# Designs tried in a protein design run: designed miniproteins, single chains, continued (5). Part 84

Each design is a single chain, and the fold is of that chain. pLDDT is the mean over its residues in the fold that is shown.

## One batch from the design tools (miniprotein)

Design m19082
Fold by ESMFold2-Fast:
Structure m19082 (fold): chain A 73 residues (1-73)
Amino acid sequence: LSPTEKKVLQTLSDSGGEPLTQSQIAERTGLSQSTVSKALKNLEKRGLVEREGRLWRPGGPESAEDVQAALNS
């Protein structure tokens, strides 16, 4: 993962499972909304995050180990 993708993923993990909008992630990370959007799309392609309408969550149970490995790398 890029440092930006890792920061976005960490922010979602630190939310305690609370779904976040792209705008909320941008505010929490200090990144632009366009940067967050690119990071989220790349993380979604890897199965590390899932979209629920306008809300984003860490990926499902199979993705939990991948999420933890990605954050610890």
Scores: mean pLDDT 76

Design m19083
Fold by ESMFold2-Fast:
Structure m19083 (fold): chain A 94 residues (1-94)
Amino acid sequence: MIPPEVSELLRRIRELVNENAEPEEVFDLMLELLRLLGAPQEVLDKLREIREKDAEMANKIAAEVFRLLLEGRKDELMEAIDRVYEAILKSKKS
């Protein structure tokens, strides 16, 4: 069962995305969502570092972390962050 706080944050995130809000605003709500779902502090700190460089990138990675958390795959979170981040950095360098 999804907690009411998680459902409300998902609703607010969708509202901001539909209103074309700044990526940083969307990220702040995504970070709160991940925290409520029990993401480790190390994962949250890494996402915040990425946000400082590229907030749009951080949002894409946060969405993948959210999916893994819903599937109970907490051990894969840091590896997923590194994988997605490296793939996009290589793509942008071309």
Scores: mean pLDDT 78

Design m19084
Fold by ESMFold2-Fast:
Structure m19084 (fold): chain A 80 residues (1-80)
Amino acid sequence: MYEQLRAEAEAILRTAEELREEAKRLGDEKAAEYAEKAIEYARKALELIEEGADPKEVLKLIMEAAAYALAAAVHIVLAK
C-alpha cells in the first residue's frame, strides 16, 4: 500500500514542480500559486508516509495535491 501511495505522491510532486516552472515562465501567477499548493500537499503526504501515518490520511493529501496540480494545468492551458 505505502509503495503505491509513495509513487503517486512522488509523481504528483514532479508534475507540480514542472507546472510551477512553466507558470513562472508564462508569468501566470495564479497557476504558480496552485502549483505551489500542490507541491506543499505532495511533500506533506511523503512526510506522513515516512512517519507511518494512516494510509487514508496520506490519500487525502495526495488527492488535494492532485486537485491543485490539475487547477494549475487548467489555468496554464486556458491562459492566452
Scores: mean pLDDT 85

Design m19085
Fold by ESMFold2-Fast:
Structure m19085 (fold): chain A 62 residues (1-62)
Amino acid sequence: MAAGEALAQALRDNGGVVSVAQAERLAAGLPAAARDAILAAARANGGVGSLADLAAALNSTA
């Protein structure tokens, strides 16, 4: 939960987008399946994750 909140806050602070490297750092505290889903969503957007896509990926691993 705390790692997901940190990711959501970082997305808001960056106008709803984060780089793949930033998403990787924020996802480091999450289970491997959640990290992989978040990184896949970020890559699907040309290396930048939107809030909606990252939230959908996180929910798919819950």
Scores: mean pLDDT 62

Design m19086
Fold by ESMFold2-Fast:
Structure m19086 (fold): chain A 73 residues (1-73)
Amino acid sequence: SEREKLRQAFLEAARKLMEIVEKKGDKELYDEAVRRLQEIARRLRELMATKSFDEALEEFQKEVDKYIEELEK
């Protein structure tokens, strides 16, 4: 189902972000990463109103990957 695909994508994104934050040892960064992921998820819901599910999910994954790249710098 689309809900399960979204849940799995969100959990995978959260897992990757958590691993990066834990390696950096910054608890405040963890809170910021959670808030940023929630903001990206909110935009995904908005995109789903105007785009197909698969297109919205691709944009969600791109935004997550971009944020991960920002955190790794």
Scores: mean pLDDT 78

Design m19087
Fold by ESMFold2-Fast:
Structure m19087 (fold): chain A 73 residues (1-73)
Amino acid sequence: MLTELEKKVLDLLKKYYPIGLTPEQIAKELGVSKETVEKILNRLEEKGLVRRSADGRYVLGPELVKKIIEEKK
């Protein structure tokens, strides 16, 4: 089960896809602490819902990317 805040993080990453967001950018957009965002991102990454890029940005994970691509068909 996803928390409301985890859903908001995923919605934000979906909105900016294919661009990745830093924890600082997500924290600013959602009005929460960077520490809260980092805890959420770690949990979502464990679930395969987000992926960390080499530049420290987080992008939507491949399973959710498939759904976005299918929605655009």
Scores: mean pLDDT 77

Design m19088
Fold by ESMFold2-Fast:
Structure m19088 (fold): chain A 55 residues (1-55)
Amino acid sequence: SSSEIQQTQEVRDRVLGAMDRQIAAETDPARRAALQRDRDELGRNIDELIRELQS
């Protein structure tokens, strides 16, 4: 439903926003790179879920 898609998008923005702040605060380059990969993977997974909900 449209409300489910909207709620999923809002959760996506909040979670990825929190991860982006953690990445910005991380001083270790290796940990920062790992957090960036996790963030990108989670973003792709949520985007795929949203596409499935739109089908």
Scores: mean pLDDT 87

Design m19089
Fold by ESMFold2-Fast:
Structure m19089 (fold): chain A 68 residues (1-68)
Amino acid sequence: MIDEREVQEAIILISAGVAIAVSKTPEAIKKVRELADRYLAEARERPLSTEEVQQKVREIFKAADEAE
């Protein structure tokens, strides 16, 4: 038995961890962390769709690459 929210939270956390591991600057790490915290809060408040989870994962990885 697995709660759908738990799976979504795990996907966001794992994605954030990988993004942080490949980030080269403190700014990139901070941006990824802020997005992960926000997306986790959203997942905890309501069930997300599969597409929403995928989009959030993409935004996390994009932040790792585009941190200014």
Scores: mean pLDDT 77

Design m19090
Fold by ESMFold2-Fast:
Structure m19090 (fold): chain A 67 residues (1-67)
Amino acid sequence: SAKEEFLEAKKEIAIRLAVAKASEEGKIISVKVEEIDEERLKVTVETEKGTLVFLADLKSGTVEKIE
C-alpha cells in the first residue's frame, strides 16, 4: 500500500542519515537496524573508532545520537 511504501522510504532515509553522521567519526564497518515500534528505529553503526547508536523518529524525521 502507499502508506507502507512511504514508511519504508522514511526508514531508508533515516538509516542513510545515521550512516552519514557515523561516517564523520570513521570508516563504517557494520550497520544494525532494530525496529523499536512502527515509528522508531534504533540504528547501531560500528566504525573504526567505535560504535555509535542513533534513534530515528520516523514521525518527526529526526535522527539523534543516543550512544
Scores: mean pLDDT 82

Design m19091
Fold by ESMFold2-Fast:
Structure m19091 (fold): chain A 100 residues (1-100)
Amino acid sequence: MAEIRRQGEIAATIARMGLSSARLAAEREGDERSAELAERAIEAVDEAIRAIAAGDTAALAAQAERLRELAREARELGDEELAELLEAAARTLEAVAAAL
């Protein structure tokens, strides 16, 4: 159990780093909406990390669904790269939830 949680926390942290880079890139380009989406996604991943630590698979699944909703919003803004990062993060959280 401890090893699965540790690996899940590492995977979620890697996803968070990717989203942080995307947020900084959007801010540098003046894309305030994509930056705001990335910030909301970082918040969802931070809540997911807490859910992994607690073994709360329902809370973890809820954060994965939130990331999929944000991916749809990113596509509406035309930010396909952010949308792909958000979908990858959601898949990571879903895989961790299935392993817990």
Scores: mean pLDDT 87

Design m19093
Fold by ESMFold2-Fast:
Structure m19093 (fold): chain A 73 residues (1-73)
Amino acid sequence: MGLEELEKKVEEAKKLAEEGLKNKDVEKAQKGLELLEELLELAKKSGVPELIEKLEEEVKKAKEKLEEVKKKQ
Protein backbone atom coordinates (compact mmCIF):
# COMPACT_ATOMS: atom_id res chain seq x y z
CA MET A 1 0.00 0.00 0.00
CA GLY A 2 1.37 3.40 -0.99
CA LEU A 3 1.39 6.42 1.34
CA GLU A 4 -1.33 8.12 -0.76
CA GLU A 5 -3.58 5.04 -0.55
CA LEU A 6 -3.03 4.86 3.21
CA GLU A 7 -3.86 8.58 3.59
CA LYS A 8 -7.12 8.09 1.62
CA LYS A 9 -8.12 5.18 3.86
CA VAL A 10 -7.32 7.28 6.96
CA GLU A 11 -9.69 10.02 5.75
CA GLU A 12 -12.42 7.44 5.02
CA ALA A 13 -12.02 5.83 8.47
CA LYS A 14 -11.96 9.24 10.19
CA LYS A 15 -15.16 10.29 8.37
CA LEU A 16 -16.89 7.04 9.37
CA ALA A 17 -15.91 7.50 13.04
CA GLU A 18 -16.96 11.19 13.04
CA GLU A 19 -20.35 10.40 11.45
CA GLY A 20 -20.98 7.67 14.03
CA LEU A 21 -20.03 9.98 16.91
CA LYS A 22 -22.15 12.85 15.54
CA ASN A 23 -25.22 10.61 15.21
CA LYS A 24 -24.51 8.72 18.49
CA ASP A 25 -24.27 5.56 16.38
CA VAL A 26 -21.91 3.51 18.56
CA GLU A 27 -21.62 0.67 16.00
CA LYS A 28 -20.64 3.05 13.18
CA ALA A 29 -18.20 4.94 15.42
CA GLN A 30 -16.69 1.61 16.55
CA LYS A 31 -16.17 0.51 12.91
CA GLY A 32 -14.40 3.79 12.14
CA LEU A 33 -12.19 3.41 15.22
CA GLU A 34 -11.32 -0.20 14.27
CA LEU A 35 -10.28 0.95 10.78
CA LEU A 36 -8.14 3.74 12.27
CA GLU A 37 -6.43 1.19 14.58
CA GLU A 38 -5.73 -1.15 11.62
CA LEU A 39 -4.29 1.77 9.63
CA LEU A 40 -2.12 2.72 12.62
CA GLU A 41 -0.65 -0.82 12.62
CA LEU A 42 0.12 -0.48 8.89
CA ALA A 43 1.72 2.95 9.45
CA LYS A 44 3.91 1.51 12.25
CA LYS A 45 5.08 -1.26 9.89
CA SER A 46 5.90 1.34 7.21
CA GLY A 47 7.95 3.44 9.66
CA VAL A 48 6.45 6.83 8.69
CA PRO A 49 6.63 8.86 11.96
CA GLU A 50 4.36 11.73 10.84
CA LEU A 51 1.57 9.35 9.80
CA ILE A 52 1.95 7.28 12.99
CA GLU A 53 1.64 10.44 15.13
CA LYS A 54 -1.43 11.64 13.19
CA LEU A 55 -3.15 8.24 13.46
CA GLU A 56 -2.35 7.91 17.20
CA GLU A 57 -4.03 11.31 17.78
CA GLU A 58 -7.10 10.33 15.72
CA VAL A 59 -7.43 6.97 17.54
CA LYS A 60 -7.10 8.70 20.94
CA LYS A 61 -9.74 11.33 20.08
CA ALA A 62 -12.14 8.72 18.69
CA LYS A 63 -11.74 6.51 21.79
CA GLU A 64 -12.34 9.44 24.17
CA LYS A 65 -15.46 10.61 22.29
CA LEU A 66 -16.83 7.07 21.96
CA GLU A 67 -16.38 6.54 25.73
CA GLU A 68 -18.28 9.81 26.38
CA VAL A 69 -21.15 8.70 24.09
CA LYS A 70 -21.35 5.32 25.87
CA LYS A 71 -21.37 6.99 29.33
CA LYS A 72 -24.23 9.34 28.37
CA GLN A 73 -26.52 6.53 27.19
Scores: mean pLDDT 78

Design m19094
Fold by ESMFold2-Fast:
Structure m19094 (fold): chain A 74 residues (1-74)
Amino acid sequence: KVEEEVEKDYETLEKVIDNGLAHRLEVRGLPVPDPEELAARREEMLKQAFKGLASLYEDLGETEKAELYRKRAE
């Protein structure tokens, strides 16, 4: 189920991005951005990740998956 895979990837990417942002702020000692700034950055990172997946699946000939990831990135 391609839709099921896309949804699972979305959940996984959300977790990775959320954990990565928290860790990056701690390591650099930067002030925690306000929730709106964090949400905007998170959204940008998710879109970039999905664009990358769409490109990867397109290269693999998985056009159905590529289209779903591309649509999700919009």
Scores: mean pLDDT 71

Design m19095
Fold by ESMFold2-Fast:
Structure m19095 (fold): chain A 91 residues (1-91)
Amino acid sequence: NELEKLLKKAKELLEKAEATDDLKERLELLKEALEVIAKASKLVKPSLEAEENIGLAEIELAIAELLGENMDKKLLDKAIELLKKALELLE
């Protein structure tokens, strides 16, 4: 099952993102986690709540990328929270 592999990879990416204090590295890890979680959601019929958390995370990460060197750690922390909720809902 591809689903289990994607969910495991997403969890590992989120753990790495939480472990790094480099905001640029954290952003890239979270962008990859978002992509993996979005792929996992395509393999199941996602709940509206799962789709909403994924969409909100995408917005937070887009804002962080737009801000570049001025990005707020709070945006990335919010994205981690949203992606964790989405991941839980896909299990």
Scores: mean pLDDT 84

Design m19096
Fold by ESMFold2-Fast:
Structure m19096 (fold): chain A 76 residues (1-76)
Amino acid sequence: MRAISAEEAAEALQALVDSGRVAADAPAVDTAPLFGEAMGMSADGALAVLGAVAKDIGVAVEDLTARQAIEALRAA
């Protein structure tokens, strides 16, 4: 988490959406293996990043969509 910029994380998730590998309205937690791979981290590490994003915007992590995660990371 500490070495990863919010913008870099947002671009990684956006690339997964743009390539059709992830739906924009998909649960962000379901992206964790692909997001982790794109960021050079474990799926568990990716889940921790998504959990922090959900907490920052005041939603439950299971309710966080890929699109909401991208927008929140870009706003950080």
Scores: mean pLDDT 79

Design m19097
Fold by ESMFold2-Fast:
Structure m19097 (fold): chain A 88 residues (1-88)
Amino acid sequence: MEKAREAARLGAEAAAAGEAARAAGDAEAAREAARRGVEAAKLGVEALKEDPESALEATGGAIAGIGGAVSGALAARAAGDEEGWELG
């Protein structure tokens, strides 16, 4: 349960940070948001496996985390970042 709630919160924060970085064209902030999004997604998936009672919240966190990772990666690309991003 704690892991699922943390994933949901981190995922939402990563999604918001990714969108903000995209609007600003800040490649460094976008990379940070993308990385945080990936971590939130992984945490959400682990929480779903270990705590089925929190499945809905864990799934929400994973989806939000993926959204943050995508937004961050797109923002980094738009800002002319030379490094490619891969969702691990």
Scores: mean pLDDT 68

Design m19098
Fold by ESMFold2-Fast:
Structure m19098 (fold): chain A 80 residues (1-80)
Amino acid sequence: MSEEERKRLVEEARRAAEEARAAGDEALARLAELGAEVLERKLPEKEALALGAEVAAEIYEERGDLEKAEFFRKLAEEYR
């Protein structure tokens, strides 16, 4: 992936996060922000998966699904 292409994708992901937040979809906004962070920081796959699992755990905890939240927290630890 070129630097130019990566910067464009980061901007697209941040725009998607803003649009999702405007639509009231906070979970989608957080996932789009995570995507932008992974691309901007050039995170390796293992670290990207760990962050994704952490974000998923927080989303499920906020929604009251504690079983899924715990599942994703354990998954994040496995990727570290």
Scores: mean pLDDT 76

Design m19099
Fold by ESMFold2-Fast:
Structure m19099 (fold): chain A 65 residues (1-65)
Amino acid sequence: SSMFKRKLESLSLANKIAQEAIKNGDFKGGREKLEKLYEQGKILPSAYDNAMIALEIAERRRKRG
């Protein structure tokens, strides 16, 4: 299904961006890149939301140190 492929590609792209941002500690850059792609319609709302939550959790864990 075309919709299923778009959903998988969207999740893969959003997850890759979130993981790279977490690895590099560039949470602001990661959020800005995700927001830009979401505004451009390149990632779906569910993929955007999941990636943004992952960034928030990882950033909070770093700030507690």
Scores: mean pLDDT 85

Design m19100
Fold by ESMFold2-Fast:
Structure m19100 (fold): chain A 72 residues (1-72)
Amino acid sequence: GRETVLEGLERLIKTAEELKKKYPDDEEISKLLEEVKRLKEQLENGEISAEEARKRAIELEKRLVKLVLKYE
């Protein structure tokens, strides 16, 4: 449901914020963090459906995984 997607987005925000602290000069991390925060806001404000937000969250998670792997 909507709450599950919101919890997922909150976890993505926390992970991206921690990654930004470690690599503050990486613009891709900063852009990803902004996009995740915007998606959460749109879902909270009812601007998008939970299903649409879930699909976008999956794509953002894939991008976050690629950024994490870049630094492993």
Scores: mean pLDDT 85

Design m19101
Fold by ESMFold2-Fast:
Structure m19101 (fold): chain A 66 residues (1-66)
Amino acid sequence: MENLKKGEELLKEGKYEEAVKYFQKAIDEDPNNAKAYALLAIAYRKLGKTDEANEWLKKAVDIVKK
């Protein structure tokens, strides 16, 4: 929870690269945390990495469906 919360705060501050770091930590702690994948996708989109953003979003959807 703390890594997700910190990442979300950084995302609001426009610190997208730092937000990615905290969302990756959240995924490392719980690989089935679909919210962390979705937030990571948003951060990549903000960085202009739309292909990576779409890939992470697809992973989030796959976790929710299973």
Scores: mean pLDDT 82

Design m19102
Fold by ESMFold2-Fast:
Structure m19102 (fold): chain A 76 residues (1-76)
Amino acid sequence: MEEAEKAYEEGKRALAEGRLEEAARHFRKSGDLYEKLGKYEEAAEAYDLAGKLYALMGRFDEAQEAGRKSKALKPN
């Protein structure tokens, strides 16, 4: 849990500093860690942020993968 939160905070910090690739990687890691913990809502949010950053960078394959993971984990 703490490790997943730390990755999310590292993503937010990298984003504030304009380091988009690092931010996307941290949010993706946070999503993976939250998913392993069964924290699906938090995982979906982290994957959504990673996907938006990948899309902003023109990395559409990574953006689509992260977006699919986010959508699959969102409650109805």
Scores: mean pLDDT 84

Design m19103
Fold by ESMFold2-Fast:
Structure m19103 (fold): chain A 86 residues (1-86)
Amino acid sequence: MRRTTTLPAADAAELVRALAELPGAKVFINGKEVTPEQAKAAADRLAAQHPEATLTVESGADELRVTVKAGDETIEVVLPRAALRA
């Protein structure tokens, strides 16, 4: 299942920060795996430079993928289903 919406970049950044702190979370910037700290810094930069972001949520069998896009920046958070407690 895939859902896409547009929201304020500040709200998208807050979501990235919250999700990056969850156990087992993997974070990517423009397709490259990064630390949670790097993802939070990128989310802050994105919110400072852009008024809005596009949020895409994809639900798989074993994982949830959350993608935030604004301008040329793409931040992805991949969460194991166990981290969401279903």
Scores: mean pLDDT 79

Design m19104
Fold by ESMFold2-Fast:
Structure m19104 (fold): chain A 80 residues (1-80)
Amino acid sequence: MEKEKILELARKHAEELKEALIKAGVPEEVAERIKELMIKAAEAYVAGNFEEAKRLNEEAMRLEREAIEEVGEEKVREAL
């Protein structure tokens, strides 16, 4: 149950972030890519692949940072 709950929470959180990014004006393909990376990071973490989980999470955070810089942090905060 613990692993399933981690994945469920990760998917919910990733989906909420995707919706907020799209609302802020981030292209759907970029928001979807960030969501995919977040979910893959959670899956790697649950599988015990902590180094891969860290790498995927860092890539997701980088893409999120770039997307927020392009649309502006204020728009993202308004969408949250």
Scores: mean pLDDT 82

Design m19105
Fold by ESMFold2-Fast:
Structure m19105 (fold): chain A 104 residues (1-104)
Amino acid sequence: SELERRFAVLASVAAVLEGARSFYERMAERIENEEVKEEIRKKLKELEELLKKIKELLKKGEKLIKEKAPEEEIEEIIKEIEELIRKALEIEQEIAKLLEQELK
């Protein structure tokens, strides 16, 4: 179904974002500027909290799909995950820019 396809794509994006978070956490350890390092760590913590919420919604969505819940209920979870992923991508871009600036 289209909803199952959209859900699978969102789960894949979330996995990629978790990989990026782990990579950036390792890269942040190489930063010599303590103020920038702490700003990156703060953004990494915000990203971690968003990914935790996304993971919880993904588990809920998987259960709803398995139980063949109404499409409207599944669609609502998908929309919530999409909004959280957009926020996570924004924070990821901010971390990437700070790392690029400091590691040149």
Scores: mean pLDDT 87

Design m19106
Fold by ESMFold2-Fast:
Structure m19106 (fold): chain A 101 residues (1-101)
Amino acid sequence: FLEGQKALAAGNYEEAVKAYEEYVKKHPDDAQAWLNLGRAYEKLGDFEKAIEAYEKAAKLSPNSLLGAIAYRRLADVYRKLGETEKAEEWLKKAQEIIEKI
């Protein structure tokens, strides 16, 4: 986990992906690790893998601040892909959670 965070902070996104992929294989229920893995994939431009990781993070921590962050990240990725309607749907989910916390 710490290795992946150091790599992300340094801009070493390929190292971050490798570190978090190894971490989530052993800790598949760590929502924060899935969120960080999604960020690393997004920085590398691997938007399909970023979406998968963010969806996993949101499912592990629904109705929480981390889940809201994951939904907002999903909205950002879909917007980058030109999927504006899907981006708006995910942004709405994030806002609904924030209103309830």
Scores: mean pLDDT 81

Design m19107
Fold by ESMFold2-Fast:
Structure m19107 (fold): chain A 55 residues (1-55)
Amino acid sequence: MEATLEAATAKLVALGYAPEEAREAAEDLLAEDPSLTPDQIVDRVLARVAEQEAA
């Protein structure tokens, strides 16, 4: 879980997210489903952002 959280946070930061926001988003997703991979966490964060922009 920790390695997954760190990997997901690093990927989100590389995409332009603030480190604090990236970590919070990854922690929230892992709290809901701790079996998520870093790639799945990134995909879910990007999907949520796309939904907010579409609204």
Scores: mean pLDDT 77

Design m19108
Fold by ESMFold2-Fast:
Structure m19108 (fold): chain A 63 residues (1-63)
Amino acid sequence: DARERALRLAREAARNVAAAKPESPAESLARVFEQALLDRGFSPEAAREAAREFLRELERLTA
């Protein structure tokens, strides 16, 4: 399922980004992640859902 794959990528990306301790706002990083999924051929719906999951997980890990 493309949606499940996108959500798995979102959680993995959030863990990697959190470990790097970025200075960029989480919302900006979520936009970059959404665009990366679109560039990989994911649907706009799947990319948007995954970007929301990425943002939630990143905020949880960096709080």
Scores: mean pLDDT 83

Design m19109
Fold by ESMFold2-Fast:
Structure m19109 (fold): chain A 72 residues (1-72)
Amino acid sequence: DLTPAQLGRIVDSLKRRADEAIRNGASPETLRQLGDGLRHVSGIARSKGDDRTAERGREVSDRVYQESLKRE
C-alpha cells in the first residue's frame, strides 16, 4: 500500500508534469488526464489522513482543470 512519503512523491511528480504541460501548451485532454491523476492521488492521501498531501494534490488538480477549460 502507498505510504505518505510515496504519495508525496507522486504528487510532486504529477505537479512537475502539470506545470510543464501548461507551459508547453498541452491539449485540454492531456490536462484533464493530469488533473484526474492528481485528484485520485489526493483522494488516497485524504483517506489515509495525510491532509497536507491531499490539499497539495487538490490545489494542483484545480489549477490544471482551470487551464484545461481555458484551452477548449
Scores: mean pLDDT 84

Design m19110
Fold by ESMFold2-Fast:
Structure m19110 (fold): chain A 65 residues (1-65)
Amino acid sequence: MEEAKRALEAYQAFLDRMLEKGAPLELIKLEGENFLDYLKQKVTDPELIEEAERLFEEYLKRAEA
């Protein structure tokens, strides 16, 4: 369970870094989806995956301005 929380925090930190680096929206989409697919393989908790999907959506909206 603690590892699942760390995985979500790592995903959030990853997306935050992409925005800080000024990555274009298309790159954030590609890299974010790739990371999310990795999380889906590593974590079986559907609530954690759903929360990660919401975070991804939020970051995409912020990147779109």
Scores: mean pLDDT 78

Design m19111
Fold by ESMFold2-Fast:
Structure m19111 (fold): chain A 84 residues (1-84)
Amino acid sequence: MKIEEAVKLLEEALELLKEMEKNKEDKEKVEELKKKIEELIEKLRKLVDEINATESKEKQEEFKKRMEELLAEFHKQFQEELAE
């Protein structure tokens, strides 16, 4: 997955959280999740800049792996918080 595509999926998740907030359900959890998603988007943008700044294929693959790990950790946290 391209990082830009991952950012778009996170932006779509933010829109879903805004609809949940509009329904007046679990406002505090929704605000916490929004903050975490916004922080993740900023981290992903920084990784894109680092990938573009390096000419080393090995470092590019390392940064891509780190991006995938961040997305996987966030996906797990998001599912656990929504299940509770």
Scores: mean pLDDT 68

Design m19112
Fold by ESMFold2-Fast:
Structure m19112 (fold): chain A 86 residues (1-86)
Amino acid sequence: SLADQVARLQEKIKEAKKLAMEALNVSKTKQQILQAIGLVLRAIGLDIELQNLQRKGQLTQAQLDKLIAEADDLIKQAKKLIDQSK
């Protein structure tokens, strides 16, 4: 259902925030720190966008697919940054 997809997206956004914060914690260079901060802000932005679309009744399957892809990209970027900092 749409509600199940929204719940999964909310969990992905939560994971993206967690991983971005972990990336920030393990970052050793100024550039890595700035990149991690950018990932945290992008994850917060996705949460706000999802809430706004739901409030306005404008959450379509196309918007949901876009937000899921963006959350997955953030998760991948955060994991890559964590791995680069090991």
Scores: mean pLDDT 88

Design m19113
Fold by ESMFold2-Fast:
Structure m19113 (fold): chain A 57 residues (1-57)
Amino acid sequence: MAEEEAREELRLFEEALKADEEEKKRLIEEMMEIGVKALEEAVKRTVERIEEERKRR
């Protein structure tokens, strides 16, 4: 009985800690999204070049 209460308290403590980390993670995710967009644009430019080469051939 007391052991289960200790485990439940540990879980609640972990969730409270994660709630704080979630906000920090959101900021990091926004930065990551910007990076992904830059990569996607680079890929699109490469595809355009390949298509142009195919047409020239």
Scores: mean pLDDT 68

Design m19114
Fold by ESMFold2-Fast:
Structure m19114 (fold): chain A 56 residues (1-56)
Amino acid sequence: MLDLSKFKDAESAFLVGEILRSEGDLETARKAYEHALELDPNFERAKAALEKLAAE
């Protein structure tokens, strides 16, 4: 399992989430998107990604 604390900016955390989602690990992808929003609450791409995950 990836240690998300190593990612210090929202964009890197979001990209990790995108990779995990493409691999089918939706649970860890959600955690990566949530971590991106903890780093930048206004990061629109992470918000959109979480909404899409909730719809699945």
Scores: mean pLDDT 76

Design m19115
Fold by ESMFold2-Fast:
Structure m19115 (fold): chain A 94 residues (1-94)
Amino acid sequence: SLEELKRALEDLSVYAYLLVSERQPQNAAETEEVLARLREWVARLERTLSPELRAAVRRFVDALEAYLRANPTASPAEVVAQANALADEILAEW
């Protein structure tokens, strides 16, 4: 399950990067649009995960959402760097 968690967090990090790369948010409203798309992807992913993996993924997503709201104009490079840092924290506690 550690390998499954790593894969899920990597997939979410890549997806967040792609969302911001497709259209970098310029304000809080555009950030909420990115977050809505991220939440839709997470909902689909969570349906395939065990309860334990779902809890870890939810912690990751909640932290990433908080970062994106605090940094509404974050670049794709900044988003992937933060996602990787958050993934490392979640994996260290697994």
Scores: mean pLDDT 81

Design m19116
Fold by ESMFold2-Fast:
Structure m19116 (fold): chain A 75 residues (1-75)
Amino acid sequence: DDFVYGGTGPGPGGIDLVVNAVKELGLKEVKIKPGERGIVFDKKTKTVYVGVNTPVNDVKAALESIGVKVVSDDT
């Protein structure tokens, strides 16, 4: 399969599957996916899709683990 799904299992462990795949294949871009929860990695395009309903702490921890710069949000 071209996709690695994370964040549908218990806690940060599910997200670790995406983190590991990104470390192996590399990351080109990150996109927000509306209406979804969790994190998905497309191995063909090397794109990480982050569901807008994913817990913020889980997203930040996973992205920081793979060396992705966390952007400041307007709060």
Scores: mean pLDDT 65

Design m19117
Fold by ESMFold2-Fast:
Structure m19117 (fold): chain A 56 residues (1-56)
Amino acid sequence: SMEEEARRLREEGERAFEQGDYLTALRLYYEALRVAPEEEKDEIREKIVQVQAKLG
């Protein structure tokens, strides 16, 4: 389902973020945002802001 795909993309993005791969994390979080239900979009947007802060 799209919900399962969004969860997988978020988990992959989180792992990339933990490894310092901020460009990969940003890409994965944007993909998650595209497929996530509305209720989860704000949380994903907050993750994107955190990644952008690391990129400077």
Scores: mean pLDDT 87

Design m19118
Fold by ESMFold2-Fast:
Structure m19118 (fold): chain A 70 residues (1-70)
Amino acid sequence: MAEELIKKADELEKQGKKNEASRYYARAALVYIDEGKLEEAQKLIEKMESLGTEEAKRYARIVKIRLKKA
């Protein structure tokens, strides 16, 4: 479930593992898109962008492309 992935991502973010956190946020956002929860997916995109790493920004862009197709 998306909530479990977010919980894992939040824990990784608190540990400074921003790239690992971004992967879990991206997976959660894709689950929300598939469920039609587009506003929740958008919040996770913003969260990934806020992490500030190049990898997190790249995952945010991938999810944005998927969201536009939904």
Scores: mean pLDDT 85

